# Designed miniproteins, single chains, continued (5), part 27

Each design is a single chain, and the fold is of that chain. pLDDT is the mean over its residues in the fold that is shown.

## One batch from the design tools (miniprotein)

Design m16916
Fold by ESMFold2-Fast:
Structure m16916 (fold): chain A 123 residues (1-123)
Amino acid sequence: SDEEKEQLREVVRQLVQETIEKMNSLSDPREQVIYALQAFIVIARLLGEGDLAAKLSRFLEKLEAGEVLSEAEVNELLQNVQQVADAAIEKLNLSDEDKELLQQLISLFEDALRKVLAEAAAA
């Protein structure tokens, strides 16, 4: 319903804002990636995107285990994160402000993931 969609928009907005604030408080890129990925999994589940949530949960398990992702896995992870964002935009009819907030989270996630990969390559 329209009321349920508005409630979901508010929950997603709050989660995205809190996740951005938490990421900005963390100095470790790996912790930033893990925290943001947990938020995308929650958003996917709230949207009924069970298959996306399951795919992202597998990447979360690998990152928590300290595994180094291949280039193909990184591209798949970024594609899956973008699919969560696209689902939120479409299903919740997000405002331009909410779209920009979600894009800010994705940009922070991509930057943190890039740092994790650079650090792994240096080891």
Scores: mean pLDDT 89

Design m16917
Fold by ESMFold2-Fast:
Structure m16917 (fold): chain A 90 residues (1-90)
Amino acid sequence: AFEIDTGDPELDKLLKEVAEKWGLSESKLLMLEAFFRSYQLRKFISEEERKEVEEMKEVLKELLKSDSVEEVINKIENEKLKKFFEEIFL
């Protein structure tokens, strides 16, 4: 069994639920975990980085509510996050 640990319990729950809903492989889950862990391993992050983490959580929540991954990803305004989610889900 793969255990998701980003250091953020809300993110861990969202990642697990999104992975189960959309059938993500273990390798894709590891890529997502590694990306989010890059923020959580730091004791202090900037306000901009905190906003990026919150935006990522909102994208994951929308992926749980939506029937279309492409529609959710196409609405992401942050180009870095959009490209990353495209690589994982599309």
Scores: mean pLDDT 74

Design m16918
Fold by ESMFold2-Fast:
Structure m16918 (fold): chain A 74 residues (1-74)
Amino acid sequence: MLDAEIEIGVLDVAVAVARVSTERSEKITDEDIAALQRLLRRVEEVRRRAKDPRVRRAAAEAVEELRRILKEAE
């Protein structure tokens, strides 16, 4: 139970960092897009490997949020 809360917290921090980085930059570079795509792939791996349903849901939500951030990145 505590382990799942920690994993969910780490996912929340990763999404928050991606959002803050995008909000602070007036221009998103190809390098930034590549970094977001790498983060998305890592979070999708966490979702696939997670045994706890709460961690799987948190990872799925993080995937959707990262996809929104990527779509907004021009």
Scores: mean pLDDT 74

Design m16919
Fold by ESMFold2-Fast:
Structure m16919 (fold): chain A 76 residues (1-76)
Amino acid sequence: MPVTYTLYIPAPGATPEQLQRAVEAVRQTLEAQGVDVLSVEGRRYGDVVELTVTTASAPSSDQLHAAALAAQQALD
């Protein structure tokens, strides 16, 4: 059953290129860990980046944490 998660990452001044890298980082990190990723969408709201991730099955908390860290690094 598909599940959707939203990650909120503080990233003041994030560029469109950084946002795209964050989306790619989340997808690559989850896929590298064997997670079936259906979609990753990113949007900037002022000083916060919102990443909406949909997967075919629920990822573990560790897998989501790794994805959040990868996104934070991409937004730096």
Scores: mean pLDDT 83

Design m16920
Fold by ESMFold2-Fast:
Structure m16920 (fold): chain A 60 residues (1-60)
Amino acid sequence: HMDELEERILELAARRNTWRISLDEAAQELGVSKETVREVARRMEARGIARLEDDVITLR
């Protein structure tokens, strides 16, 4: 379920004091592909904790 990547995205946002993270930035920081981050972001969106628009993850 990539729950570990989800947690790392949330930690990244917290460290940067932001609620918006681009897929490119997350991929670079997590050391994974942009496609992998997009899959994680879609799962977070399905759970109602984020929104994925224009390759940007917006946390809720």
Scores: mean pLDDT 82

Design m16921
Fold by ESMFold2-Fast:
Structure m16921 (fold): chain A 92 residues (1-92)
Amino acid sequence: MEAALAEAIAAASTPEARRRAVAHAVLALTHALITGDEELEAIAWELIEAVGTPEEIKLAREGYEKAKEAAEKGDNEKALEIAKKTAEEILA
């Protein structure tokens, strides 16, 4: 876990790589939320906070809350769709 997080941070050496890292972390957050993987959730947030801009962190938080609401209603497909749209906004 720690080695993978450090490697992901190091790989985010360009603006394009950084945005991709945040986008992938947003998807990982939603998978963690659906599966109840608290360790994956913590690592994904650490990556977002380490390499994300304030705007990207805000988008990730807003997307996470919407995905969480969908998952709590049992709509895991909608939760993943919300995460994908959030990731696309970060990559734009």
Scores: mean pLDDT 80

Design m16922
Fold by ESMFold2-Fast:
Formats: sequence, C-alpha cells, structure tokens
Structure m16922 (fold): chain A 81 residues (1-81)
Amino acid sequence: MLLSPAEVRALRDELLAETPAEHRPLVGTLMGELERWIAERRAPSQAALAGAEALARAVLPHLSPESQARLRTLIAQLRSL
C-alpha cells in the first residue's frame, strides 16, 4: 500500500539523517515531490515519475540497503498508480 503523507515525511527525515550534508537537498527535493503526489492522491505523469526516478538514482548510493529498498518500493508503488 502507498505510504500516507505523514509516513513519507517520516521516511524523508530518516533518509536525511543518513545522507551526507552535500546530498541532502536531493533527498529533500525527491521526498517533497513524493509527499505532494501522495497528499494530492494524484498519479504522477510519466515525465514527473521519470524525474523522480532520476533523483532516486542520485540519492540511492548514499543510503543504507534497507533505506534503498524502502525508496525503491515507494517508487514502484507510484509507478503502479
């Protein structure tokens, strides 16, 4: 099931805590877009989803394996909307 906006915000805070300071703006941007789409109950356009996937690829190497899996699952769920 898709996360609630509050759960996306909690995940954002967890990801920011483990991300090096120079890469935190990328995490903030990605998670802010995901929170907005979930809050609005709006399916993202293919272009918007592709942009989120590009941001995720930039962020993933800086995250723990469990956080990488959580982020990948969230993106896959959004792709299935």
Scores: mean pLDDT 77

Design m16923
Fold by ESMFold2-Fast:
Structure m16923 (fold): chain A 57 residues (1-57)
Amino acid sequence: VSEVQLRVLEHELRKLGYSLEEFRELLKTEPDPAALAKKLGISERSARAMIEFVESL
């Protein structure tokens, strides 16, 4: 995983009011991309991409 990709993810999470660690904690209780997307007010595609990226860390 590139540092640039990690920085972009951290920036996007900050805009949603989450840190990377808070987002990891959220994924322990809501791993479903569709439900996560609805909770965060983002697209399901974006939720899937964020989940896949965090799982690659």
Scores: mean pLDDT 78

Design m16924
Fold by ESMFold2-Fast:
Structure m16924 (fold): chain A 121 residues (1-121)
Amino acid sequence: SSALEDFLLRMTRAVHESDDPVTAAAEVVDELAALSEEERRQLLRFTRALIEALRAAGYPVPLPPTDADLDATPEVLAMGLAAVLATARRAPDGAEIVAAVLRELGFSQSLIDEIAAILSK
């Protein structure tokens, strides 16, 4: 697994355990800040794609998906990702939507399977 894939699993678990995006983001913000610039760009692409996919499916996401809003600080990106994953966790088809976005962006099947399993609980 890449550091980015390990980070995504950790964030998904934090969201599953807390349901509060601020608390979940606080647990992982240092790990997000330690990601490479390329890993942060891939994470930002994933976060934006997931926001768009959830909104297209009719699920409200409380954040505007812009560069200024999501990539302003590691804290903002962590909170944005936590809020998006919390929305997916509450959605009946959220696990399937997240899996589809991860697959489209070229993430590993092992990551897809583990995240889908967490979000389906």
Scores: mean pLDDT 80

Design m16925
Fold by ESMFold2-Fast:
Structure m16925 (fold): chain A 58 residues (1-58)
Amino acid sequence: SKEDLLKAQVQTLRDDIKYLKEHRQEYLDRGFTQQQIDRGLQALEEEIKRLEELIKKL
């Protein structure tokens, strides 16, 4: 269903957030700043919120 597809997308984004948090040092070693990493995390969390609002409207 469309709901199942959106829930799968939310889970993928949650996994991406977990990965970025667990591998923060690898991104710093590659030349990303703490601020850039934190902005990336915020963008992923905002996308989850958008998808969850879309699910609620189904």
Scores: mean pLDDT 90

Design m16926
Fold by ESMFold2-Fast:
Structure m16926 (fold): chain A 94 residues (1-94)
Amino acid sequence: DSAKELEEIRNAIDKVVEKFGDELVKALGAKDEKGARNILRALALSGGVQIAALMSDKWSAEELQKILVEVSKTATTWYEILSGVAEKLIELSK
């Protein structure tokens, strides 16, 4: 049961990331902080991914864009990019 639930969650993340990854990049490029945060929240809630750091109003669209660009140099999937951004934001919040 747990293995099937994890596979369904991963499939849901993959589908949502495939669609919302592009919308997130657009929102960050437009410096739409509210739009970017809403997309990140949707990704966290629909995929079961804990990205609480990305839900904080502490981060500007410019800061999120800078971190996204930095992480994207080493991450190839949107899941890895979002996880890397969350990890970087947690580190910077210390």
Scores: mean pLDDT 57

Design m16927
Fold by ESMFold2-Fast:
Structure m16927 (fold): chain A 88 residues (1-88)
Amino acid sequence: SMKYEELLERLRELVGETQALARQALSLDLTPEQRAELLKLLEEMDKLVQEFAEMYRNKEPVEKLEEILKQFEELLRQVKALVEEALA
């Protein structure tokens, strides 16, 4: 139960960071290509949140929840890279 709670808290932190970065990115003068890529990344991340919620509700193994978090963190790295590029 402690491990599940830690994973849920980690997802909440990652979602919060994503929302902050998305707000920052959308306030920048993004190219149409950058905006399209950002929206695609955010859509894929939202899908992972939905998958995590379903797996959590169904009490799937911790390993599966950790795999979803790793995928989310990879997409978040791509969002961060896009924001850094837009700020350059």
Scores: mean pLDDT 88

Design m16928
Fold by ESMFold2-Fast:
Structure m16928 (fold): chain A 89 residues (1-89)
Amino acid sequence: MEKLKKEMLEAIKNRDYEKLRELSKELGKLLDKDPSKWKEYYDVGLSYLEAHDYESALKWLEKSLESLKKQNDPRAKEVEKDIESLKKL
């Protein structure tokens, strides 16, 4: 997990958006079955946003929101606002 996150940060710094999309896809596959990992789902969504893949970003932000709502976490409101902003694009 930490190694993958470091590679994603390097891809952002290098403006290697293709590599960032590949790494985001790998991170997403690792997280697919853990409903407690809302922050990791959110990080995947943000990395797709940075890579200008708005469709994938929306998908992963919605997964993060579902995880937060299932846990009754008040941070769900912030993620919901992010999703609404993206849908207006």
Scores: mean pLDDT 74

Design m16929
Fold by ESMFold2-Fast:
Structure m16929 (fold): chain A 112 residues (1-112)
Amino acid sequence: SMFAERIREIKRKLVEELGFKETEEELGPGRKRYTLTFEADGYTLTLVFEEVDGEITLEFADEEARALVREAMRAGAGTAEALTARLREMGVPERIAEAIGEILAMIQSMGE
């Protein structure tokens, strides 16, 4: 699906352009889990991509990260820069805020 291809492109950009480290786990025939980690200033941001029969999903692994994402999205920030600024106001370290902001901007662009 076009959605699955866009999620795979997000995963590629996170690894190749933003410095995330990827680990792959085979869960069974047609099922894979990719765990992407980004570490900065003593903090770890973790994303989970789960692929089932060619379809792929993306989730923030940490409940704290999911709560921050929900709050930033409610603020109506539509760009990576605006999302980063909002997360910084919430006390998120700069490099983690930038990474989350870019992820959210990429996800938002998929809906256009």
Scores: mean pLDDT 80

Design m16930
Fold by ESMFold2-Fast:
Structure m16930 (fold): chain A 56 residues (1-56)
Amino acid sequence: SRANAVARALGISLEVAELLVKASEQGRVDVALEAARMIAEGRSDEEIAEYMKRNL
């Protein structure tokens, strides 16, 4: 899946990559941008996934 390739390219978990794909498909650009900030800050995959699940 595209999520597998994204996860490997960005060094993030498959779960976070799948949530990013979902955010993009739903037009939730704000959620995707916040997730990108969290990744840049070095937050854990678990924390990023929880944030996205609560806001999607």
Scores: mean pLDDT 85

Design m16931
Fold by ESMFold2-Fast:
Structure m16931 (fold): chain A 122 residues (1-122)
Amino acid sequence: ATELANKGLDLLEQGKYEEALKVFEEARKKAPGSVDIDLGIIAAYLKLGELGKAREILWKLFVKPREYFPREVLTDEQRARVLLLTAKAFREAGLPKLADYVLSLLERDYGHLLPEEIAALR
């Protein structure tokens, strides 16, 4: 799962969104319930203009006062990068309140890793 999630992130950063989505969906089958993988899928869908599909996955994450997500497959640095890409994608999609929400999460948990990039998106 971790190797596939890493490949998916690299593909996202290269702008290969359809390939990234494919790889993340494969990773999700191996680590169902991973927030790291779901965030990668959200970012890929947003970059592809698939707002409805991105919102469906985000809703499942948002509604989660329920179920444990049993597997972290990304490092803190990789999670920070996925959150940054997701925030940028929401801003580009014309969803600034969701971008601000994701930036707030990134700043609280990982602000020390990407301080300049977070500041640039405020």
Scores: mean pLDDT 73

Design m16932
Fold by ESMFold2-Fast:
Structure m16932 (fold): chain A 62 residues (1-62)
Amino acid sequence: MGEKKKKIDELQEQIKKLQEQGKKAIDNQDTKTVAAIKKELGALRAELQKLDPKKYQELVNS
């Protein structure tokens, strides 16, 4: 597979990991960590949208 596909897969994995960390931070009432994770997720989602808009929509809607 090409480098672009590998980068998309890595972005999707990072986004999923951050979403799980965000849920745990919410459970722990760690508002600073939640805010930081939301910022990171926004950046990663924007990058994914530029590389593959369809994959981005699937990820956001799930």
Scores: mean pLDDT 78

Design m16933
Fold by ESMFold2-Fast:
Structure m16933 (fold): chain A 83 residues (1-83)
Amino acid sequence: SAEIEEARRALVESVAEIVFLNALKEKRLPLPEGAEERLEEAKRRAAEARARLLELAGEEAVREAEAEGRKLGEQRALEFGLS
C-alpha cells in the first residue's frame, strides 16, 4: 500500500541521514551548515517512521528498512570521500 511504502521510504531516508552525518562526525570532517539540526530532525523522523512502519507492516519490515537505510547512509558517506 502507499501508506506502507511512504513509511518505509521515510525510515530508509531518515536512517541514511543519521548514518551519513554520524560518519562525518566520526571522521572529524567539516559538517554541512545546519548538520546538528538535520541530525536531530532525522532522529525524530526515524522514530516516527519506525513506529508507523511497525504498526503497518511489522518488525521484519522495520528491520529491512533500517538495514537499507544504514547501507544507503554508508554509501553516501563513501561517495562524499569518507572511508
Scores: mean pLDDT 86

Design m16934
Fold by ESMFold2-Fast:
Structure m16934 (fold): chain A 79 residues (1-79)
Amino acid sequence: SEAEEHLEEAIKAAREGNAEEAIEHLRKAKEAASKLKDKLISETLVNAAEHAIKLVEEGNLEEAVKVTEEALELLKYLS
């Protein structure tokens, strides 16, 4: 899924310390998640991506990775 690919790339970028690339992929994951048919799952993933973006902007890359991994696991479970 497009959302899964962008969440995986965001995790990779954040682990490499590339905040700009992590935010770019999180924004793309948020856009893809907003198109999901299940409104509750869409809102949950959009909110997780927004929270992860804020954590990256605050320099908390470790917590951003954790939030993004939790969102990715939820999305994989639904696939």
Scores: mean pLDDT 86

Design m16935
Fold by ESMFold2-Fast:
Structure m16935 (fold): chain A 57 residues (1-57)
Amino acid sequence: MKPTNDDLALALFHLDLVVYDGKSTKDALEETLKYAEETGKGSKEQVEGLRENLDLL
């Protein structure tokens, strides 16, 4: 699937949490997933990928 602007925005949100806010990978994934679910942003595939990564941590 071609990445949407919402997919890129979600990826940047996660990156900002890790790089600038100093969040752990787990905390950053949890906040990014919550943001995606609350706003409806990101593809289904991207949201499922975030859940899978969180479950592995």
Scores: mean pLDDT 71

Design m16936
Fold by ESMFold2-Fast:
Structure m16936 (fold): chain A 85 residues (1-85)
Amino acid sequence: MRMTIEVEAPTRRDALAAQQAIELLSTLGVEVLSVEIKDTKVTAVLGAKTREQMEEAYRAFLEEMQKLGVKINSLRVEFEEEAPP
């Protein structure tokens, strides 16, 4: 299962904090497949074995963003279930 997170922040500082929040998700047993930061935009792709792990990672991400006081202009999240053969 994959999750794509796209964050557009009002400042580069907020974008860097969002990137930090995403990188911390690797401690929860999800794989950080890619993280890209361009100016005030952060795009990340995460992998997990189960939907439950991915949902937990998404909740942890939101909590970390809130704890870091990250401001966001827009947040887009796409969940992709297991790749069918």
Scores: mean pLDDT 79

Design m16937
Fold by ESMFold2-Fast:
Structure m16937 (fold): chain A 112 residues (1-112)
Amino acid sequence: LEEIKEKAKSEDPEKRLEAAEEIGELVEDPEAVPAIAEALGTLLESEDEEVREKAKEALKKIAERLDELSEESKQALGEALIKVLNSENEEARELALEVMDHINEVLKKIKE
């Protein structure tokens, strides 16, 4: 997880893409969510469009399992998305809003 976080913050687009791919394997583990949510938030702010799309899809996949997440994991996911919403990157903010809309849709289905 620490190495994935370092790759996600890297100025090297290839390392950021590697981080996104490695996170894709970890989205199946609810206990990993707090760490990978932070890394995914960082990747949404990437200048690489492919990296941003992979991060968005991974966050949406985590959201689909929201009822399996701990309260701590849900807070970490929310904090990561809020951080991106405060970013100067308009495109990253739009992607964070799409993820939040998806979370709201999942929550409605779980509560019904």
Scores: mean pLDDT 75

Design m16938
Fold by ESMFold2-Fast:
Structure m16938 (fold): chain A 60 residues (1-60)
Amino acid sequence: DILDQIKENLKKIEEEKKKLEAEFHSRGQADADGMAKLMGPEAAEGARGTYERVLEKELK
């Protein structure tokens, strides 16, 4: 069915759009995840570690 093919394509586009929207809304919380997708898992691990360290140092 042609409709089925169009639906699957639309779902894929919507999924990508939702990803960008979620990133914009949860920028601070998903910062590490967003960076990992763009720069790779190495950046995510580094960012996450630094994020935790900075928070620990500030809070004690």
Scores: mean pLDDT 64

Design m16939
Fold by ESMFold2-Fast:
Structure m16939 (fold): chain A 66 residues (1-66)
Amino acid sequence: SSMTVAEALEKAGALPSEGIKKSKLTLEEALKLTPEELAERLGISRGDASALLKLLRLLAEELGIK
């Protein structure tokens, strides 16, 4: 089943920002985005989006999401 970015971060022991919670973006959706697209979607910097994508790829591997 699809998991939101916020839910995946919480499961990994991280506290998602209110912007991430409000986005309702799923892990599968986020992993299809470029860092620039993710930055625009979440209202964060491209650098922060790149770092987040690396974390989300690791979480997706742990959760069995491709």
Scores: mean pLDDT 78

Design m16940
Fold by ESMFold2-Fast:
Structure m16940 (fold): chain A 59 residues (1-59)
Amino acid sequence: ALPRLEVRAVAEDQAEAGALMDRVAALRAEGHVVAGPIEVRRAAGLAPGPTELEAGAAA
């Protein structure tokens, strides 16, 4: 179902983001499509503001 696969997930730490990405990979292996943003926006270990740069999403 599209609405369930389009969840807006944010991670507090990069480790949590990694766990979310692992779940996405497992779902895709089962044939699911995950369209929701899974990103580290307010990671406690990353600077507020350009958090995506710290996470390596935009380097």
Scores: mean pLDDT 50

Design m16941
Fold by ESMFold2-Fast:
Order: sequence, then structure tokens, then C-alpha cells
Structure m16941 (fold): chain A 68 residues (1-68)
Amino acid sequence: PSRDEITEAIDELLKSMGVTTLDAVQLYALARRLGIPVSSKEVADYFKEKGVTTLTKEEAVDFLLSHQ
């Protein structure tokens, strides 16, 4: 998917859940829906390495683009 497609999918998810950030479970589920070949371990490891429990929209877009 393109950056615009990923951004739209993230915006729709955030709006539907009434949140401004994505957790690891939400990010992994979104990656699977978009056909991005990332494992749940890679997502969990990324959150652990950054020392965060949620990612901003921009961080999530960049993560998904880097794993295509």
C-alpha cells in the first residue's frame, strides 16, 4: 500500500475507536489487513525498543512503510 492508503487506514481506525494513538495489537491487526508482511514479534520488539506502549499516527505510518 501507498503512504496515503496507510494514512487513511490509520485515520479510520483512530476515529472508529476514539483514540489518538495505536497500541501493538491495533498496529499488528492493521498491518495484517493491509497485507504488510510484519510479524506480531516484530511489532512487539519495536514497541519494546522505543520504550512505549502506543505509537502516534506518524510513527505508525513510518513503521508500516519500512516493513513493506
Scores: mean pLDDT 85

Design m16942
Fold by ESMFold2-Fast:
Structure m16942 (fold): chain A 84 residues (1-84)
Amino acid sequence: HMREKILEILEKVLDEANKSDSIDAGVATVALAVQIVAIRTSKESDEELIKDAIRMLETLLKVVTDPNVRKAIEEGLKELKELY
């Protein structure tokens, strides 16, 4: 269930972003929700899904300033890289 593990990681980051009052965390919440739907409906390989999730979180880490959300993104990146 590799897809389910990827989704669990992204959903943990989404939950932390959704708790933040910052505007950039709001943008991150929408981007993560869209990515989760894309992964659920994707026919791509597990390897490509992991790469897409990593790329998304790396992009969000460049724009998000909330330290709790940044920590959640960094933890998610670590977990995703361990799956690859």
Scores: mean pLDDT 84

Design m16943
Fold by ESMFold2-Fast:
Order: sequence, then structure tokens, then C-alpha cells
Structure m16943 (fold): chain A 97 residues (1-97)
Amino acid sequence: DLDRAVAELAAASVVAATQGFSRLTIYAEKGSIYEEPARRAAERLGERAEFRVIDDAKATIEKLKAEGFTLETNEDGPVVVLEKGDELAVIFREKKK
């Protein structure tokens, strides 16, 4: 329950934090505890948000950096936020050792 509660809280925080961005992409690692909460967060944001399931969070972070996104959080965390002007990318992943 704690991990799921953290995942739901993280998704809710994303919804609150995105109130200034015109384009949002929310990524969730396939099969993670974050997949459902992230999808629900994207649904709450409506047409301005796109939800994508990914297999590799590290590869996704590197691609976004190459596209000009700036890392706003620790890239090793379970929730990674990247910003590019009025575009926001949020990546949810399970922290693997």
C-alpha cells in the first residue's frame, strides 16, 4: 500500500505542477506500480496531455535531453521531470537498484 500511495501522490503532484504548461507528455514504465496512476493523471489533464508507456526510462530521459529538455529533478528518482519552454515531460518508473 505504501508504494501505491506514493505513486498516487506523485501523480496528483504532477497534475498540480502542470498548471502553466500548454503541452504535457506523461511517461510510465510498463508494468510498474506507476502505470495506472500516471494514466489517470493524464486523463485529468485532458487534451493537452499525452500518456505513453515506455520500456526504458533511462533511454527516454536521454532522448528528451537530446531534444532540448532540461532535467528539473534527480534523474535516478521514481519521478523524473524535464522542461522545455511551455512543454513538460514527466517520467514515472520503479526505482531499481
Scores: mean pLDDT 73

Design m16944
Fold by ESMFold2-Fast:
Structure m16944 (fold): chain A 63 residues (1-63)
Amino acid sequence: GLVEELNRLGREARELLEELERAGDHEKAQILKEGMEKALEYYVRGEYEKAIEIVKEAIEKVS
């Protein structure tokens, strides 16, 4: 379901964030963090499709 998909994307984003921070790419790490925080705002509102869209966009921006 949407929650399962969002949890998988959230895991992928957290792993990517750890890699960016380890590599010293603070600018990309900040972009990904802000995207994840924004997605969480939609998640707590029950807007799962929008949360998924935002996480995907954040991952794509820093990839």
Scores: mean pLDDT 87

Design m16945
Fold by ESMFold2-Fast:
Structure m16945 (fold): chain A 96 residues (1-96)
Amino acid sequence: SSLQQRAQQLIQEGQQLLEQTSNPFSQSLAQQAINMAQRALEESDPSRAQEWLSLAEELIEVAKQLDKDPNDRSTILRGIGLVLRAIGLEFDEQLR
């Protein structure tokens, strides 16, 4: 399915970024994106799977931006916000 292909592509992008970046925050964001994409593959609800994948895409985007400019304050703050959203989404899933 297109969702499965999207998830697999995001996992590959996250793994490549982990190999390429020396920035610990970029590594953390990339790892979380991989975890989100893996959750999407296990999710039976397509709309819920899309929520996981959309967050994974944003995490990869910010991780790539931080790898290029580790001192960009706005990008750092966006990364922190995405981590908090990821934590919230995992708690929401545990309550369902």
Scores: mean pLDDT 83

Design m16946
Fold by ESMFold2-Fast:
Structure m16946 (fold): chain A 86 residues (1-86)
Amino acid sequence: SMLAEMQEVVAHYRAHPDEFDALADAQLAAMEAFVAATGDPLARRLLDTTRQLLAAIRAGDVERAVALAQEAERLAEELGARARAA
């Protein structure tokens, strides 16, 4: 369940905010580099959605985090499928 997953992620952030922020920053940097290298609008949408998801997690907004995580998962699946086809 995405709800249970986002509840666990919010709990993890509250327990280990520095670790979470370090991993989040590394992930965003990798995504920004990919967007810069490719110019892919789908990669840009995933980056923007991921930034919003991280903000929702930090705010403890589980409902918003679920919606954004589901969108990010769909975008990541589409991007991965395109990469496998290339």
Scores: mean pLDDT 87

Design m16947
Fold by ESMFold2-Fast:
Structure m16947 (fold): chain A 89 residues (1-89)
Amino acid sequence: SEKQKRLEEVLEKEFESVEEEAKAIVEALAELFDFELDESKSYKDYVKMLYLLMQDPEYAEELRKAIGDEELFERLKERLEELVEKGNL
């Protein structure tokens, strides 16, 4: 889908800051899931929450289904791990 392509393009981009990358990922996912972002939460907080959800097998399976592409889901999971574990989020 076009929304899945948006997420794929975001995951292939290089960003000048972790904050810009977190924003791009979260906005792409919000568009893909038709979800309204809570203005009280930072993009970094959303990335951390998504990372934690990916660690739970039950929530990870629901996110995989919602994304609708297994390869794209694995790429997203790997990138979230890098941002949280190596990016000092």
Scores: mean pLDDT 79

Design m16948
Fold by ESMFold2-Fast:
Structure m16948 (fold): chain A 74 residues (1-74)
Amino acid sequence: SEDEELRERVRKLVERMEAVLADPSASDLEIEMEHGVIEVELAVMYIYSENPEVKEEIRRAAEEIDARVAARLA
């Protein structure tokens, strides 16, 4: 289903961000650039989703990513 495809895309974006954050050689610039791209992709998916549960999953994923990036860059 379209909802399953959106959930799978969210999981892949979270995994992609986690991979960059887990790399001790990743620069602050690399982290900030990847975070920016992922934020745009999550925002687009949020706008196009019609399912409130999927929207909430996207919103929570964005908040969690924002918190992890902030913690890494502090």
Scores: mean pLDDT 88

Design m16949
Fold by ESMFold2-Fast:
Structure m16949 (fold): chain A 73 residues (1-73)
Amino acid sequence: MSEQERVDNAIRVIETSPSSTERAVAAWGIREAAEAGYDVSRAVPALERAAKEDPSPLTRREARRALEVIAEQ
């Protein structure tokens, strides 16, 4: 699977998965991709929604961390 396909899958998981753990892991995966230098800018809308609205504190934290890394690029 390409890194672009992995990021697109992570966006889908953040938007649709009923599992808070899966959504948190997806946000973490986007952060890892950003730290590795991949363009993940298309994930920003999903991450912003998750950071503000996700019922899980862990998912909100991981989404905020991903956004912080993206903002530094």
Scores: mean pLDDT 84

Design m16950
Fold by ESMFold2-Fast:
Structure m16950 (fold): chain A 80 residues (1-80)
Amino acid sequence: SFEEKVLESLKLTLEMYVRKDDKEGILNTLEVLRNWLLSQGKYEAAAQIDELIAEVKKAKTREELAEVVERTIEVLDSLK
Protein backbone atom coordinates (compact mmCIF):
# COMPACT_ATOMS: atom_id res chain seq x y z
CA SER A 1 0.00 0.00 0.00
CA PHE A 2 2.75 2.51 0.90
CA GLU A 3 4.83 1.45 -2.15
CA GLU A 4 1.75 1.77 -4.39
CA LYS A 5 1.06 5.27 -2.99
CA VAL A 6 4.67 6.36 -3.68
CA LEU A 7 4.46 5.08 -7.28
CA GLU A 8 1.08 6.78 -7.92
CA SER A 9 2.37 10.08 -6.45
CA LEU A 10 5.46 9.97 -8.71
CA LYS A 11 3.31 9.24 -11.80
CA LEU A 12 1.04 12.23 -11.05
CA THR A 13 4.08 14.46 -10.47
CA LEU A 14 5.64 13.44 -13.82
CA GLU A 15 2.36 14.05 -15.69
CA MET A 16 2.06 17.48 -14.04
CA TYR A 17 5.60 18.47 -15.17
CA VAL A 18 4.85 17.32 -18.75
CA ARG A 19 1.78 19.63 -18.80
CA LYS A 20 3.99 22.49 -17.53
CA ASP A 21 6.75 21.66 -20.08
CA ASP A 22 9.12 21.53 -17.08
CA LYS A 23 12.11 19.44 -18.18
CA GLU A 24 14.06 20.14 -14.95
CA GLY A 25 11.06 19.05 -12.86
CA ILE A 26 10.91 15.78 -14.82
CA LEU A 27 14.68 15.21 -14.37
CA ASN A 28 14.52 15.86 -10.61
CA THR A 29 11.50 13.53 -10.24
CA LEU A 30 13.25 10.73 -12.19
CA GLU A 31 16.36 11.13 -9.98
CA VAL A 32 14.14 10.74 -6.87
CA LEU A 33 12.45 7.71 -8.46
CA ARG A 34 15.80 6.06 -9.37
CA ASN A 35 17.14 6.55 -5.82
CA TRP A 36 13.92 5.16 -4.33
CA LEU A 37 14.10 2.07 -6.61
CA LEU A 38 17.74 1.50 -5.58
CA SER A 39 16.70 1.71 -1.89
CA GLN A 40 14.06 -0.99 -2.59
CA GLY A 41 16.62 -3.29 -4.28
CA LYS A 42 14.97 -2.84 -7.72
CA TYR A 43 18.23 -2.51 -9.63
CA GLU A 44 16.86 -3.43 -13.10
CA ALA A 45 14.08 -0.82 -12.85
CA ALA A 46 16.60 1.77 -11.55
CA ALA A 47 18.83 1.09 -14.61
CA GLN A 48 15.81 1.60 -16.91
CA ILE A 49 15.14 4.95 -15.22
CA ASP A 50 18.80 5.98 -15.80
CA GLU A 51 18.27 5.33 -19.54
CA LEU A 52 15.08 7.44 -19.45
CA ILE A 53 16.96 10.27 -17.66
CA ALA A 54 19.44 10.29 -20.59
CA GLU A 55 16.49 10.47 -23.04
CA VAL A 56 14.93 13.42 -21.13
CA LYS A 57 18.27 15.28 -21.38
CA LYS A 58 18.17 14.82 -25.19
CA ALA A 59 14.47 15.82 -25.53
CA LYS A 60 13.83 19.13 -27.34
CA THR A 61 10.01 19.23 -27.41
CA ARG A 62 7.10 18.68 -25.01
CA GLU A 63 6.01 15.74 -27.21
CA GLU A 64 9.41 14.05 -26.72
CA LEU A 65 9.16 14.66 -22.93
CA ALA A 66 5.65 13.15 -22.92
CA GLU A 67 6.94 10.01 -24.72
CA VAL A 68 9.73 9.52 -22.15
CA VAL A 69 7.27 10.01 -19.26
CA GLU A 70 4.88 7.43 -20.83
CA ARG A 71 7.76 4.91 -20.95
CA THR A 72 8.55 5.77 -17.30
CA ILE A 73 4.92 5.06 -16.33
CA GLU A 74 5.17 1.66 -18.13
CA VAL A 75 8.23 0.82 -15.99
CA LEU A 76 6.36 1.83 -12.80
CA ASP A 77 3.27 -0.19 -13.83
CA SER A 78 5.50 -3.28 -14.27
CA LEU A 79 6.37 -3.00 -10.54
CA LYS A 80 2.74 -3.48 -9.35
Scores: mean pLDDT 85

